# Ledger of designs, part 87: designed miniproteins, single chains, continued (5)

Each design is a single chain, and the fold is of that chain. pLDDT is the mean over its residues in the fold that is shown.

## One batch from the design tools (miniprotein)

Design m19221
Fold by ESMFold2-Fast:
Structure m19221 (fold): chain A 58 residues (1-58)
Amino acid sequence: SEEKIKAALEKAKAGDAEAAGQLGASGALAGDEELAQEGLEIAKELKSEEAVAAIELA
């Protein structure tokens, strides 16, 4: 759902590393490379090794 993706993106940009990890992992699993990359970049900006690992392992 577009609205769910937008809500997760807003949370991630506000500093929610868990939302960034979920967004990026969801993108990776769905084959949406653009969404996966956006979540990964936010996770790296927040310096969350856990969120980055979750996305890269997806």
Scores: mean pLDDT 81

Design m19222
Fold by ESMFold2-Fast:
Structure m19222 (fold): chain A 80 residues (1-80)
Amino acid sequence: GLEKAEEYYKKALEAIREGNLDKAVEYAKQALKSYVEAGDREKARQVALQLGIEINENVKDPAKASMATKEIFDALKELL
């Protein structure tokens, strides 16, 4: 349900703030999949965009930020 998607989204945000991009991408993919499976494709797109913003605000290495953001949007594209 949406509650599971929201839990993964919160975990992704926490992982970004902790600097753990591998966990952030893992939780992001789980959140996006859960939103799409719940029928909320618009929310999945909004969450992917917000995670990209949070990564760019919290990650000082532009290459790492770009790679993590790309993995999240590639996962969204595969789900849509």
Scores: mean pLDDT 86

Design m19223
Fold by ESMFold2-Fast:
Structure m19223 (fold): chain A 73 residues (1-73)
Amino acid sequence: AKVGAADVERALADLELAHGRETAVQNVYKAVKVLAKEGRASPDALRTVAEAARQAGMEDVADELYKLADEIA
């Protein structure tokens, strides 16, 4: 099954609690990019990480993920 928005939200919440928001976003961002290239991430999963990145002030990461989501949609 493809990784969806709910899977990403759970991973971000768990990692943010353990390591803080910026580290959580960076870790999930790296994972979701690999999964997207393999056809294993949904566009909504990428948009969920992009929104979290934007809220963390990581606007370049957010823009990259929104573009990638549009490419695979």
Scores: mean pLDDT 85

Design m19224
Fold by ESMFold2-Fast:
Formats: C-alpha cells, sequence, structure tokens
Structure m19224 (fold): chain A 89 residues (1-89)
C-alpha cells in the first residue's frame, strides 16, 4: 500500500540521517551507538522519540563495553549500509 511504502521511505531517510550524524562524530563509542540505532530504524520505522532515546542510551552503554576493534567493525558496517541506502535513492 501507499502508506506502507511511505513508512519504509521515512525509515530509510531517518536511517541515512543517523548514519551521516554518526560518521561526523569524533567519538567511536558515539559513532557505534548511533549506527546501532540507525540499523533499528530499518526494522522499526515507527520508533517513538521516547523509544529512540531509550535505545540510544542502551546502545551507548553497549558501545562503552566494546573494544576499539569491535567499535571499528560497527563503524565499517555503518559506512557500507550508508552507501547501500544512497544507491537506492
Amino acid sequence: SAAQEAERRRGREETIKLLEKALESDNKVEQAALIMVAEHYLVRPDLSPEEREELLNFARKQAEGMTDEQLEKIIEIGKKLLESLKKEG
């Protein structure tokens, strides 16, 4: 339906915005946290502002416990995801 297509488009746009914001950060923990939240929008484009804040806080706490190698792997995945999404638009 047109409504489902509009929802998918909004999810993609929000994911792109979060990925771009993540890659502008000078902090690997913040980059990884934002990328994890961005990935969630591809599955749940209807995420509320409150759910987003809770998810971001959870993601930051998860990222703080990661090694530099783990953080860099998430950042690489985020870069590849951004390139893939931009090819669709």
Scores: mean pLDDT 82

Design m19225
Fold by ESMFold2-Fast:
Structure m19225 (fold): chain A 63 residues (1-63)
Amino acid sequence: MKKEIDDEIMKALVAMAYALLKRSAPEDKELILETLEKFRKIAEENGYKSAVEFAKKQIEEVK
């Protein structure tokens, strides 16, 4: 099922974005949260459940 592979790719993209933001602007929690929320919404709209849960976990870690 192609959606499962797409979900894993989206999850990897969320992880890369989060890692990059923590390195480039670790002080800007608002930017990090805004970016993670955007990825969460895209994943949710496409039914990428693993990516959604991963993004939620990262959002809670930043709070």
Scores: mean pLDDT 79

Design m19227
Fold by ESMFold2-Fast:
Structure m19227 (fold): chain A 82 residues (1-82)
Amino acid sequence: SEKERRLVIVRMKLIAAESEVWYVKNSKLSPEEKLKTLELAIELVEDAIREARELGDEESVRRAEEIRKEAEKLKKEVEKEL
């Protein structure tokens, strides 16, 4: 169904965002590379939140909010080093 397809896309965006956050935390990147990667993760999460809310997928909204919180925290830490 179209709804199932949209749910898969939301989950794929969340997995991608989690992977980008993991990459920043576990790789030796420049501050500029970390910032760019975290900005991408935040965009993916914000898209996922919007879609998940439309679909009534509260679990995906909750997961996305946690990923966004972690990405924003890391972004603030990186910005202090620029």
Scores: mean pLDDT 88

Design m19228
Fold by ESMFold2-Fast:
Structure m19228 (fold): chain A 70 residues (1-70)
Amino acid sequence: SEELKKAEKEYEELEKKIKEKLEEALEKLKKESDDGPEGQKELQLAEEQKESFLAMVESIKKLEIENILK
C-alpha cells in the first residue's frame, strides 16, 4: 500500500528528528552536569527517560501503521 509506505517514511523521519533533539539535550546535560555521584544519577535518569520516550514514539508509530492496514 502506498499509504503504508508514506506513513512509514514520515514516522522514520520524525523518529530521526526526535532522536537528534534528545541526543543534543543529553550532550548538553553531560557538559553541564557534575562528575560526582549526583550528576551521574541525573544522567542515568535522563537516559532512562530518553529510552521511555523513544519507546512511546515507536508504539504510536506501530498503532498508526496498524490502523492503516485495517
Scores: mean pLDDT 76

Design m19229
Fold by ESMFold2-Fast:
Structure m19229 (fold): chain A 69 residues (1-69)
Amino acid sequence: MLEEARELVRQGREAFRQGRLEEARRLYEEAIALLTEHLRKDPDDEEARELLLEALANLNRVDVAIRQQ
């Protein structure tokens, strides 16, 4: 779960760098869903919480980029 979410965040960053905005959005949304489920079971996992905040911030950047086109 956590490693899967981390890989999705990594893939989302790469997609965003390449201008694949819709793919980046999907990857970050998938990561957020996995991290949210993980944190329901382990709410004290600081690493998962930090990764969730990163994914949310990056999703916001993707949404801003899409709106500016």
Scores: mean pLDDT 85

Design m19230
Fold by ESMFold2-Fast:
Structure m19230 (fold): chain A 57 residues (1-57)
Amino acid sequence: MSEAEVLGRLAEHEFTKLGYPELGKEVGERVEELVRQGRLDEANELLRQAIAELKAK
C-alpha cells in the first residue's frame, strides 16, 4: 500500500476502535486523499481536529 493508504487506514481503525466507525471512515478517506495530493499539513490538521473533537465528548 502507498503511504497515503496506510495513514488513511490507520486513522479509520483508531476511530473505529473508539466506537466511531462512521467518523473513522470519513476521516480515513479524507486523510488518504490529502496525503495522496501531497497536502501533509492539511492531513495532520484534520487528524488533530478530529481527535480533539472526539476527546471533547
Scores: mean pLDDT 77

Design m19231
Fold by ESMFold2-Fast:
Order: structure tokens, then sequence, then C-alpha cells
Structure m19231 (fold): chain A 83 residues (1-83)
């Protein structure tokens, strides 16, 4: 894979992780502490993949938007764990 192709693959994987994590949380009316901790781990992995994609392809609007979304969701889940 070229660096650009690898960035596209990483971006795709991160997008899937974000989408699946959001859907799972939206379908759980009362997520457990374990559910929240698992979602946090998945979001941290997605953020890592997006950062790697940014290193390979540079900062793009799509990568920056997904990073912002992932970070916002991560902070919301961390606040939920404090309750």
Amino acid sequence: LTPQQEAEVLLGIAEIILAVTKIALDNQKNPSKEDLEEAIRLLEKAIGLLNQARELAGSTPVIDQLLAEARELLENLKKELEK
C-alpha cells in the first residue's frame, strides 16, 4: 500500500469504529460501567487510527471532522462514567 492508500484504510476503519460505537450506545438506554469503558477503549483506538491517517495523508477536513467527533464523544462518555 502507498501511504495515501494506507491512510484511506485507516480512515475507513476509524469511521466504522465510530459508527458502531455510536449505534451501540444509542441503543442502550442504561449503559453499564463496562459498556462505557469498552466504548471509551474503542474511541481511543479510532482516535489513534485517525492520527496515523493524518500523519500519512496530512490534515484533511474529513480526518479533522472525525477527530473532533471522536474526541467530543470520548469526553461525553468520561463525564457519564463520573455519575
Scores: mean pLDDT 82

Design m19232
Fold by ESMFold2-Fast:
Structure m19232 (fold): chain A 65 residues (1-65)
Amino acid sequence: MELLEEARRLLEEGKYVEAIEKAVEAAQKDPSLTAEAYELVGEAMEKMGRPDSAAGLRRRAEELS
C-alpha cells in the first residue's frame, strides 16, 4: 500500500522512472496490487509521452503474469 502511495507521489513530481520502480516493487510484495501497479506504470508512460509504449507494456504484463 505505502509503496503505491509513494509511486503516485513520484508520478506527480515527474519522477516517472522512480514511480515505475516503486509500483513494480509494490506488486512484488503484494500480488493483489498488481493490476493497480500496472495501471500506474501505464499512466507514467503516457506522461512521459509514450502512450503506445504504455499500451504495449500493459499487454505484455498480462501475458507474463
Scores: mean pLDDT 73

Design m19233
Fold by ESMFold2-Fast:
Structure m19233 (fold): chain A 45 residues (1-45)
Amino acid sequence: SEKEELDKLIEEMKKNGDKSPFSAGTLMRRRQERIKKLEEELKKK
């Protein structure tokens, strides 16, 4: 499902966070925002 694919992308991005300019808190917040969007996508489909 798209939700599963996007979740994997988020986790992979978190792994790459070692080189990311964003703090862990910022990355966590972005993930929460993405999860919310995934919920809307599920409703759409």
Scores: mean pLDDT 66

Design m19234
Fold by ESMFold2-Fast:
Structure m19234 (fold): chain A 55 residues (1-55)
Amino acid sequence: SERERRREAILREASGGVYEIKGAVYEVVGDKEKGEEYREKGRRLAAEARRRLEE
């Protein structure tokens, strides 16, 4: 249903934000590899959210 898809999109968007914050923290402490990994995970969640909205 539209309600279910909206809920899932919001949840994935929030999860992406958490990964972005984690990535930023790791970059600040000098762990650039881990920072990049978490940012990439955030991007994947954002892309998945868009696909879900179009299902």
Scores: mean pLDDT 73

Design m19235
Fold by ESMFold2-Fast:
Structure m19235 (fold): chain A 58 residues (1-58)
Amino acid sequence: MEKPLSELSEEEKEELKREAEEAARGIGKALGFDEESTKRLAKMLYDIEVAVLERLKK
């Protein structure tokens, strides 16, 4: 169940984290990123997706 101050459940956040990591690996491989850059990209994608979905859910 969502917290009163959070639009996303923990399960939804875990799924978004997996999707962000998967997308970052794909992008990193295509662009020749190293492991550290790929991890940073995954974190950025996760933060963006969480922010977008929290805004979308309102």
Scores: mean pLDDT 72

Design m19236
Fold by ESMFold2-Fast:
Structure m19236 (fold): chain A 98 residues (1-98)
Amino acid sequence: SAEEEARQAYLDAAGSIREMADLAEKHGLTDYAKKLREIADRIEQAALEGNFEEVRKLLDEASKIADEMLKETGDRRIAILDVAARLQLVAAEEYLRM
């Protein structure tokens, strides 16, 4: 169903944030890695509960951390993962309009 596709897209967004946390850990940014994993866990819970407004807010928080990490590391893979998560948000919202 369209709602199942939307939920999967939100879960895929959480996956991109977990990959971003792994990059944070590789750069020695352990506090950012911990925060990003907590955000990903909360996104998964909110998506399963159908709380899509909370998912949007959590993705905004992750994007702020991504911007800070990018400024500290210069690692453009962080920007790619942030864009990937945002594209999944757009896909989920389009499914919910079907």
Scores: mean pLDDT 88

Design m19237
Fold by ESMFold2-Fast:
Structure m19237 (fold): chain A 94 residues (1-94)
Amino acid sequence: MEVSIEPLKQFPSGEVEVTVTVKMDDSVKKVTILIKDLTTGKSEVKEVPQQPEARATMSFKAKPGETVTVQVYVHDVDTGETHLGGEQTFELKP
């Protein structure tokens, strides 16, 4: 299973969008994708059945020039195991 965090989209309104792509192995039947913004504490959860590439998006408010750290956890629903799939720190434009 491979997790990719796409570059943040920053909007003039102060909204920021994070998109995560999870490539699932054929043996994985169902996962829960948890996206966390460590700076604000906001999180989004998406449950996804088996597919080659799953996408999940989270939107939140951040200030211009703020540093945002995003963590992505992937939970295997069948095994009950949770793994940190990725962590990325972004500096927002002023």
Scores: mean pLDDT 77

Design m19238
Fold by ESMFold2-Fast:
Structure m19238 (fold): chain A 55 residues (1-55)
Amino acid sequence: GYFMDLRRKVAEALKEGPEKAREVQLKGEEEFISTLPDPELQAEARRILEERRKR
């Protein structure tokens, strides 16, 4: 499924370094958000993603 594929891509990117892995993860999460049918849900999901980056 989508999350399994994203996890594999992140694992492969980790071989190039943690920054690359982070970029791949964030890109995959943004692509998932863009599949949501409601713009309000997309905005809320992006807000949650930004909060995760603060960790």
Scores: mean pLDDT 73

Design m19239
Fold by ESMFold2-Fast:
Order: sequence, then C-alpha cells, then structure tokens
Structure m19239 (fold): chain A 58 residues (1-58)
Amino acid sequence: NDVIIKVAKAESGLTEEQVREMAAAVAAGDEERLAAIAKEAGISVEQARSLGEAVLAG
C-alpha cells in the first residue's frame, strides 16, 4: 500500500491522507464521501475510485 500511496501522491499531487480517505470511502461504499474528496482534490470521481481501489488491492 505504501508504494501505491507514494505513486498516487507523485502522479496526482494528492496528500497521503487524501489517498487513504479515498480508499476508506471505496471500502465503505460511500459514494457521497468519495465525490466530496475528489472535488476537494481536484480530480474526477472515477480517478478517486481507481486510486482507492488500487490502495485496497495492495
């Protein structure tokens, strides 16, 4: 997970905490929370979901 978080930070300019929050939102199925995080980070909901899924997958 640390490698994927590091890559997400480098590629998207996101903080480690934002990437972890995306993973938590995906795991919970919280689409509203995921959309809010994506908007705050300046990325699409689809990108946020993909990043969260990648972190959860390992």
Scores: mean pLDDT 75

Design m19240
Fold by ESMFold2-Fast:
Structure m19240 (fold): chain A 71 residues (1-71)
Amino acid sequence: MIDEAEVVRALGDMYYALGLRLYEQGKYDEAIESFKKALELYRQALALGDPSAERDIAFVEEKLKELEEKK
């Protein structure tokens, strides 16, 4: 269970990193989609018992709010 949560969180980290790269390239719609995927994965990791994902969820939600306001 813990290892599964860590794997799911690592996938979330990958999508978060992709979202940041897309944002830096001005690809805001693609960045938003990547951040949404990261958020979904972090929520799954938290549900599986990884408490670290709670912080990751907060960071991604903040970034999504910022990007939606810049559309």
Scores: mean pLDDT 80

Design m19241
Fold by ESMFold2-Fast:
Structure m19241 (fold): chain A 60 residues (1-60)
Amino acid sequence: SKRDELLRLIGRILSLIGEMWDVELALRKGVISREEADKRIAELRAEIERLLSEIDDIFG
């Protein structure tokens, strides 16, 4: 159903937000550079935008 698909996409977005948190923690611990963190956050943000587009398609 559209509801179950929506809930699956939301769950994937929440997982990606968790990965963004892990990147921020790695940056704060000094195990990655600011540039590497910014790159990884940009990649995760792009994937979230793709999933948001899939959610929009469910309502279109």
Scores: mean pLDDT 88

Design m19242
Fold by ESMFold2-Fast:
Structure m19242 (fold): chain A 65 residues (1-65)
Amino acid sequence: SKIDEEIQKLRDEYFKKMTELDKKIEEAVKAGDKEAVKQYNAERVKLFDEYIKKLDELMKKKEAE
């Protein structure tokens, strides 16, 4: 139950941050700001990697119960 709540919170936080990054990428593309696009895409990759790592840790804790 608590672990399921932590997983849901992690997922909600991740998707909220991804949605904001997608908006920033769209704005940067429209502005022709190639450096900002590269930076935000790198942030998306990093955010996804951190999300998967944290999700894996929570799933392992759930299996131990």
Scores: mean pLDDT 86

Design m19243
Fold by ESMFold2-Fast:
Structure m19243 (fold): chain A 50 residues (1-50)
Amino acid sequence: DGTIGEIGRLRGLIRMLREAAETAKKQGDTKTAEDLERRIKELEKEIERL
């Protein structure tokens, strides 16, 4: 597997999670928004390691 492909996959996941986190915030679901933001940060760190 190519590193470029993995970065693309992770960036796609981050975009989806950001949209979900914004939706959760708008709905007042603070816990879900916080959990999603934590996952986003973990994926960002994974990209930095590649």
Scores: mean pLDDT 82

Design m19244
Fold by ESMFold2-Fast:
Structure m19244 (fold): chain A 70 residues (1-70)
Amino acid sequence: GATLRLSDLPYEQQFAIYAALEILKGPPLRVTEEHVRALETALALAPQVEELADRVAEIEARLKELRGRL
């Protein structure tokens, strides 16, 4: 189960997750490698982070969508 809070992560990982959360609110008009990396970071950490554990499927679906548009 999830054992970490978002605030317990290193600053760089927190920033990547915040970027991923913005992408989940709405996909960017132009998809970049940075958008894909942010979602990949969020997906890798999601099972361990309380705030993201319930959003794994949503992150995975958006990552698949953005990879298809790259």
Scores: mean pLDDT 81

Design m19245
Fold by ESMFold2-Fast:
Structure m19245 (fold): chain A 64 residues (1-64)
Amino acid sequence: DAVREVLEEHLELVSKKHGKPADEENEKAKEEIIAEVEATLTPEEQEALAEKAREALKKGLSSA
């Protein structure tokens, strides 16, 4: 759920920057990534990944 929250924030920021709503394609990609992470990583690893992703977003390091 932590990874999902970060991915949702990222997609929302990208959509706002581009001046259009998030596409279903982006939502499907988000769900696919979440499913992969939940299947591969432990809850502790998911939290660590989400924390690093939030730091990157906050500093604009993940921005294109």
Scores: mean pLDDT 65

Design m19246
Fold by ESMFold2-Fast:
Structure m19246 (fold): chain A 56 residues (1-56)
Amino acid sequence: MSAEELKEKGLAAALKWVEDGVPLDAALAMLRREIGPLLSPEELEELLAQVREAVG
């Protein structure tokens, strides 16, 4: 899976988790744990920012 596909799926998953009642900070922590090792620090930071922007 490409970094682009990982970020797209990660964003969709995090938004679904928040919709299902997971707190935003917990959803971001789950993304860091599950996807963080598969992305560069910069790509992970971009994904986390996208989730925050979409939820806010």
Scores: mean pLDDT 81

Design m19247
Fold by ESMFold2-Fast:
Structure m19247 (fold): chain A 70 residues (1-70)
Amino acid sequence: SKKEEIEQLKKDIARIREGLEATRRHVEELLADPSLSEEEKEALRAQFEKSEAEAQKKIEELQKKIKELE
């Protein structure tokens, strides 16, 4: 049923958001390490920004699918 498909897509979005928040916390912990160089910290921030952008695009795709099913 369409309702079951919508609920699954909502769960998929929630998993992506949870994964992004877990990654954010992990990156913040890594950035708190005083042994890391500024170049290493910049690389970590850049990688996280890329991951956040990719996650946001995926969430938007799933939200569009939900709207199509509604």
Scores: mean pLDDT 87

Design m19248
Fold by ESMFold2-Fast:
Structure m19248 (fold): chain A 111 residues (1-111)
Amino acid sequence: MAAMEAEVPPLVEALKDEDPAVRLEALRRLREIVKTPEGARIAEPAVEPLVEALKDEDPQVRAAAARVLGELARADPSIAEPAVEPLEEALEDEDEGVRRAAREALEAIRR
């Protein structure tokens, strides 16, 4: 578990990388971490960076960020509360995949 805690800060930094492939890989790894309540707690520092990723220039990154927030909400809804308003904004995104991911994430938060 200490190894998982050490993994989160590098993944948060990778969300700011110039390469969308690097950002997508970071989101894929964060999604695996947040699937458990323990992982969601460890990934709490990633919530604000994930909210910022909902406004990323790449629609695949925005959709992936919404999915990570949805998994985090499914594991621990209280940690995902700051993402509610940003996810509601993402329901109006130009990309259908982003709108779908945001809808699914909000369903996980609100049940």
Scores: mean pLDDT 83

Design m19249
Fold by ESMFold2-Fast:
Structure m19249 (fold): chain A 70 residues (1-70)
Amino acid sequence: SAVERALEIARRLVEVEGLSPDEAVGEATGVLLREGASPEEALRAAAEVYRHLGREEAAEEVRRGLEAML
């Protein structure tokens, strides 16, 4: 799934490359969009990645943005 794909990318970028959660989510979202995911799918994946990384406020902000798009 897009969420699983984004989680794998973001975890590697944070744990191996030392990127911030914001940078990692941005890169993972960019990959999903380039691979043909819709903006809605990419934003849902971003929110779930933030939650898994412990960034609850950032996850809520992304979900609010997604709700505004729908």
Scores: mean pLDDT 83

Design m19250
Fold by ESMFold2-Fast:
Order: C-alpha cells, then structure tokens, then sequence
Structure m19250 (fold): chain A 57 residues (1-57)
C-alpha cells in the first residue's frame, strides 16, 4: 500500500540519519492513514514524524 511504502521510506531515511526526510515521509503516511480511516496508525506515524523532526536541526 502507499502508506506502507511511505513508512518504509521514512524508516530507511531515519536509519540513514536523514531525519528531515523521515519526518516528511512519516507525516505524509500519517495523513494518508487518517484519510483511509486508520486513526490509530495515523497517530503512530504522526508521533514518528514528530520524533524525527525533533532529531533534525
């Protein structure tokens, strides 16, 4: 799914230390999850996005 692909790309960016890209990808995955009626998943992805943003400059 598109959510899976965005989350995978976000995780890869996070492991590479590219926290800004990880934050963007997780945020996009979170929005898509919310639009698809998956609020629990959207909250988890939004939290990952926020954590990545905190680790970015």
Amino acid sequence: SEIDELARQGGEAYRAGDYATAAELYARASKLAEEQGMPALARVLAAESRRARELAE
Scores: mean pLDDT 87

Design m19251
Fold by ESMFold2-Fast:
Structure m19251 (fold): chain A 67 residues (1-67)
Amino acid sequence: EEEARKREELLREHLEREIELGIEMIKAAVDGIKPGSFESSEEARKEIEKIEEELKRLEEELREALE
């Protein structure tokens, strides 16, 4: 029982850290994206929306798992 608990806690910590890393990467990517033109700006928006959708999915998954 104690072993299983430690394992679960380790997995949760690892998952949480990966999510945090993902968010950091998203912010860094957004900050790094400087559209030089209108076309580049549109691509950046699409990329951001895609990332937001993935993030939302991860948040829901985590909420369900932690509940």
Scores: mean pLDDT 65

Design m19252
Fold by ESMFold2-Fast:
Structure m19252 (fold): chain A 75 residues (1-75)
Amino acid sequence: SSAKEEALRLIGEAERAAARQGGPAGMRALDHLGKAVAALKAGDYESAIAHLREAAALAGPEAARLLERAIKVVE
């Protein structure tokens, strides 16, 4: 769906921002983003949203804003 495609695009931008952040928090955010992508591809939206929220809490402001937008798209 176009919503899923938009969410994946926003997650991709957030992955780049989290990679630039680095450190333990950035690496943990990237792990959650990978799990969110896998969940979205499997149609497990509950798990995807949970992982996106965990990533947003760990990420810096740029990635967090992108992830909040992704959550809104898939809710």
Scores: mean pLDDT 88

Design m19253
Fold by ESMFold2-Fast:
Structure m19253 (fold): chain A 88 residues (1-88)
Amino acid sequence: ALVAAALALAAALAALRAGADPARATGAIIGAIGAIILVEKYGLTPEAAREALAAAEAALAVAEAAGNAEAVALARVAIALAEAAIAA
């Protein structure tokens, strides 16, 4: 969950640097930070894993809109890790 949330944050930041819409990118960044805080404060919970997945999906949408292949790749890895955490 923590790694997934951190990769979602990295993807959102990469998309923002690539010229993504600042409002959409800010939303994805806030979501990723929220997921990180939830994991750090409450530990590895199903809620934290679901928040990490939501953040990763938001980061993917922003990365795809920006057309940045690195940001898209980071967001896809974040989604896979969050889904694995939910399934465990």
Scores: mean pLDDT 74

Design m19254
Fold by ESMFold2-Fast:
Structure m19254 (fold): chain A 72 residues (1-72)
Amino acid sequence: SARREALQVALVRAAREVERFGESQEEPDPEELRRRAEEAARELSARFPGWTVTVEVSVEDGQVRVSVRAAA
């Protein structure tokens, strides 16, 4: 299933991009990270019809954590 494989790669990329952006900042802005995650989720949901993509970001004690999920 090339579509499922493409989605999985895109999910991993989205998570890593948000993480890298957050880690590149000495003081990550949780609001900006969430906006980026929401934008990525919307883009992926549009690119992969039939799948709902959710990207969640949390910043705890200066550490950035990103969770990416997809449901059909």
Scores: mean pLDDT 77

Design m19255
Fold by ESMFold2-Fast:
Structure m19255 (fold): chain A 66 residues (1-66)
Amino acid sequence: MASEEAKEEILKLIDDYEAGKLSKTELQRRLVEKRLGKDLTDEQREAVIKFLKGEISKEEVKETLK
């Protein structure tokens, strides 16, 4: 159960990670600090982690956040 703002913030963090502005650890930390990680389901959190591993695309993360 994430708001539309939370979903957009997550995608922005992923974009910053792709731009080299954030590490995997920093992205995870920011998700927790903004309560985005707490509002995410286990499946949504796993999708973000899989993206960071290069296993899925950003679009797949976005679909999981719907």
Scores: mean pLDDT 71

Design m19256
Fold by ESMFold2-Fast:
Structure m19256 (fold): chain A 86 residues (1-86)
Amino acid sequence: MSPEERRRREEVRREARRALDLYAGLARLEGSLGTPEEARRLEEQVREDRRRLEALRTTEELREYRDELERRAEELRARVLELVAR
């Protein structure tokens, strides 16, 4: 693997981790505003997302998952804003 390719993969991995951390924070916030059952569902989903991220080994898979997590974070952010009504 070239130094450039390795650098790009590590950049995408960091981006994916940041996207997951943002999603996890939003999920925890929504859980605090919803029912205990919804909070547990979101927490389990985040745990599964972390397992999936840890299993990814290629730059392409990491990029696709980063984009998926960013999309899901935006959707969750919109839902949280509706719940807060501010």
Scores: mean pLDDT 80

Design m19257
Fold by ESMFold2-Fast:
Structure m19257 (fold): chain A 79 residues (1-79)
Amino acid sequence: KALEEGVQHLVEGLRALEAGDYRTAAEHFEKAGELFEKVDPRFAAHAYRLASEAYRKAGDTVRAEEFQKRADELEKKAK
């Protein structure tokens, strides 16, 4: 189920982030966001914010900005 798979990716992303593997963390958070879009845009926005932070720490500022914008747009739609 999308929610369960999204939570699994969120947990794996947090573990990667704690290990300093920012690229792997970002990829897991991105997948969590995609899965959460099928459930609740607020959950998706949160996951994409985490992906943005992880991509920034990985040195991928372009992807960090893309996911930050996507998260902001989803939060506005959730109103």
Scores: mean pLDDT 83

Design m19258
Fold by ESMFold2-Fast:
Structure m19258 (fold): chain A 65 residues (1-65)
Amino acid sequence: GPKVAVVAAATKELGEEALKMLVEERGADAGIVLVGADAEEGRAVARELRELHGYTVAGLNVLDA
């Protein structure tokens, strides 16, 4: 999409809430939500969002929400 946002959260619950808010306001142009305790979990979520939901992945080790 033409607009990319990055959202990172310390927990899955916060990440899911932030993603829902972004999707509501920006639709499919919303970026990646990074959740969990480490980069491997974040990478798995990023892959799912990119491949199944069409989001753009912009990073994994960033807190931006």
Scores: mean pLDDT 51

Design m19259
Fold by ESMFold2-Fast:
Structure m19259 (fold): chain A 62 residues (1-62)
Amino acid sequence: VSEEARRAVAAAAINLKYNGSEDLLDSTLRVLANHFGVSPEELRRAYEELEPELDAFAAEQA
């Protein structure tokens, strides 16, 4: 997984935490991937790797 995709997950942690339900995750990842200039597949892999750390990333943004 690229550093760009990992940074995108960290930067969007609040959005991913609250819009990461099964019904919204795919659409949220596509929108964020387009915004950060990474592929949706790459961003999904970064999200899956960093999911346990999402609360910490979101707290840093609050």
Scores: mean pLDDT 74

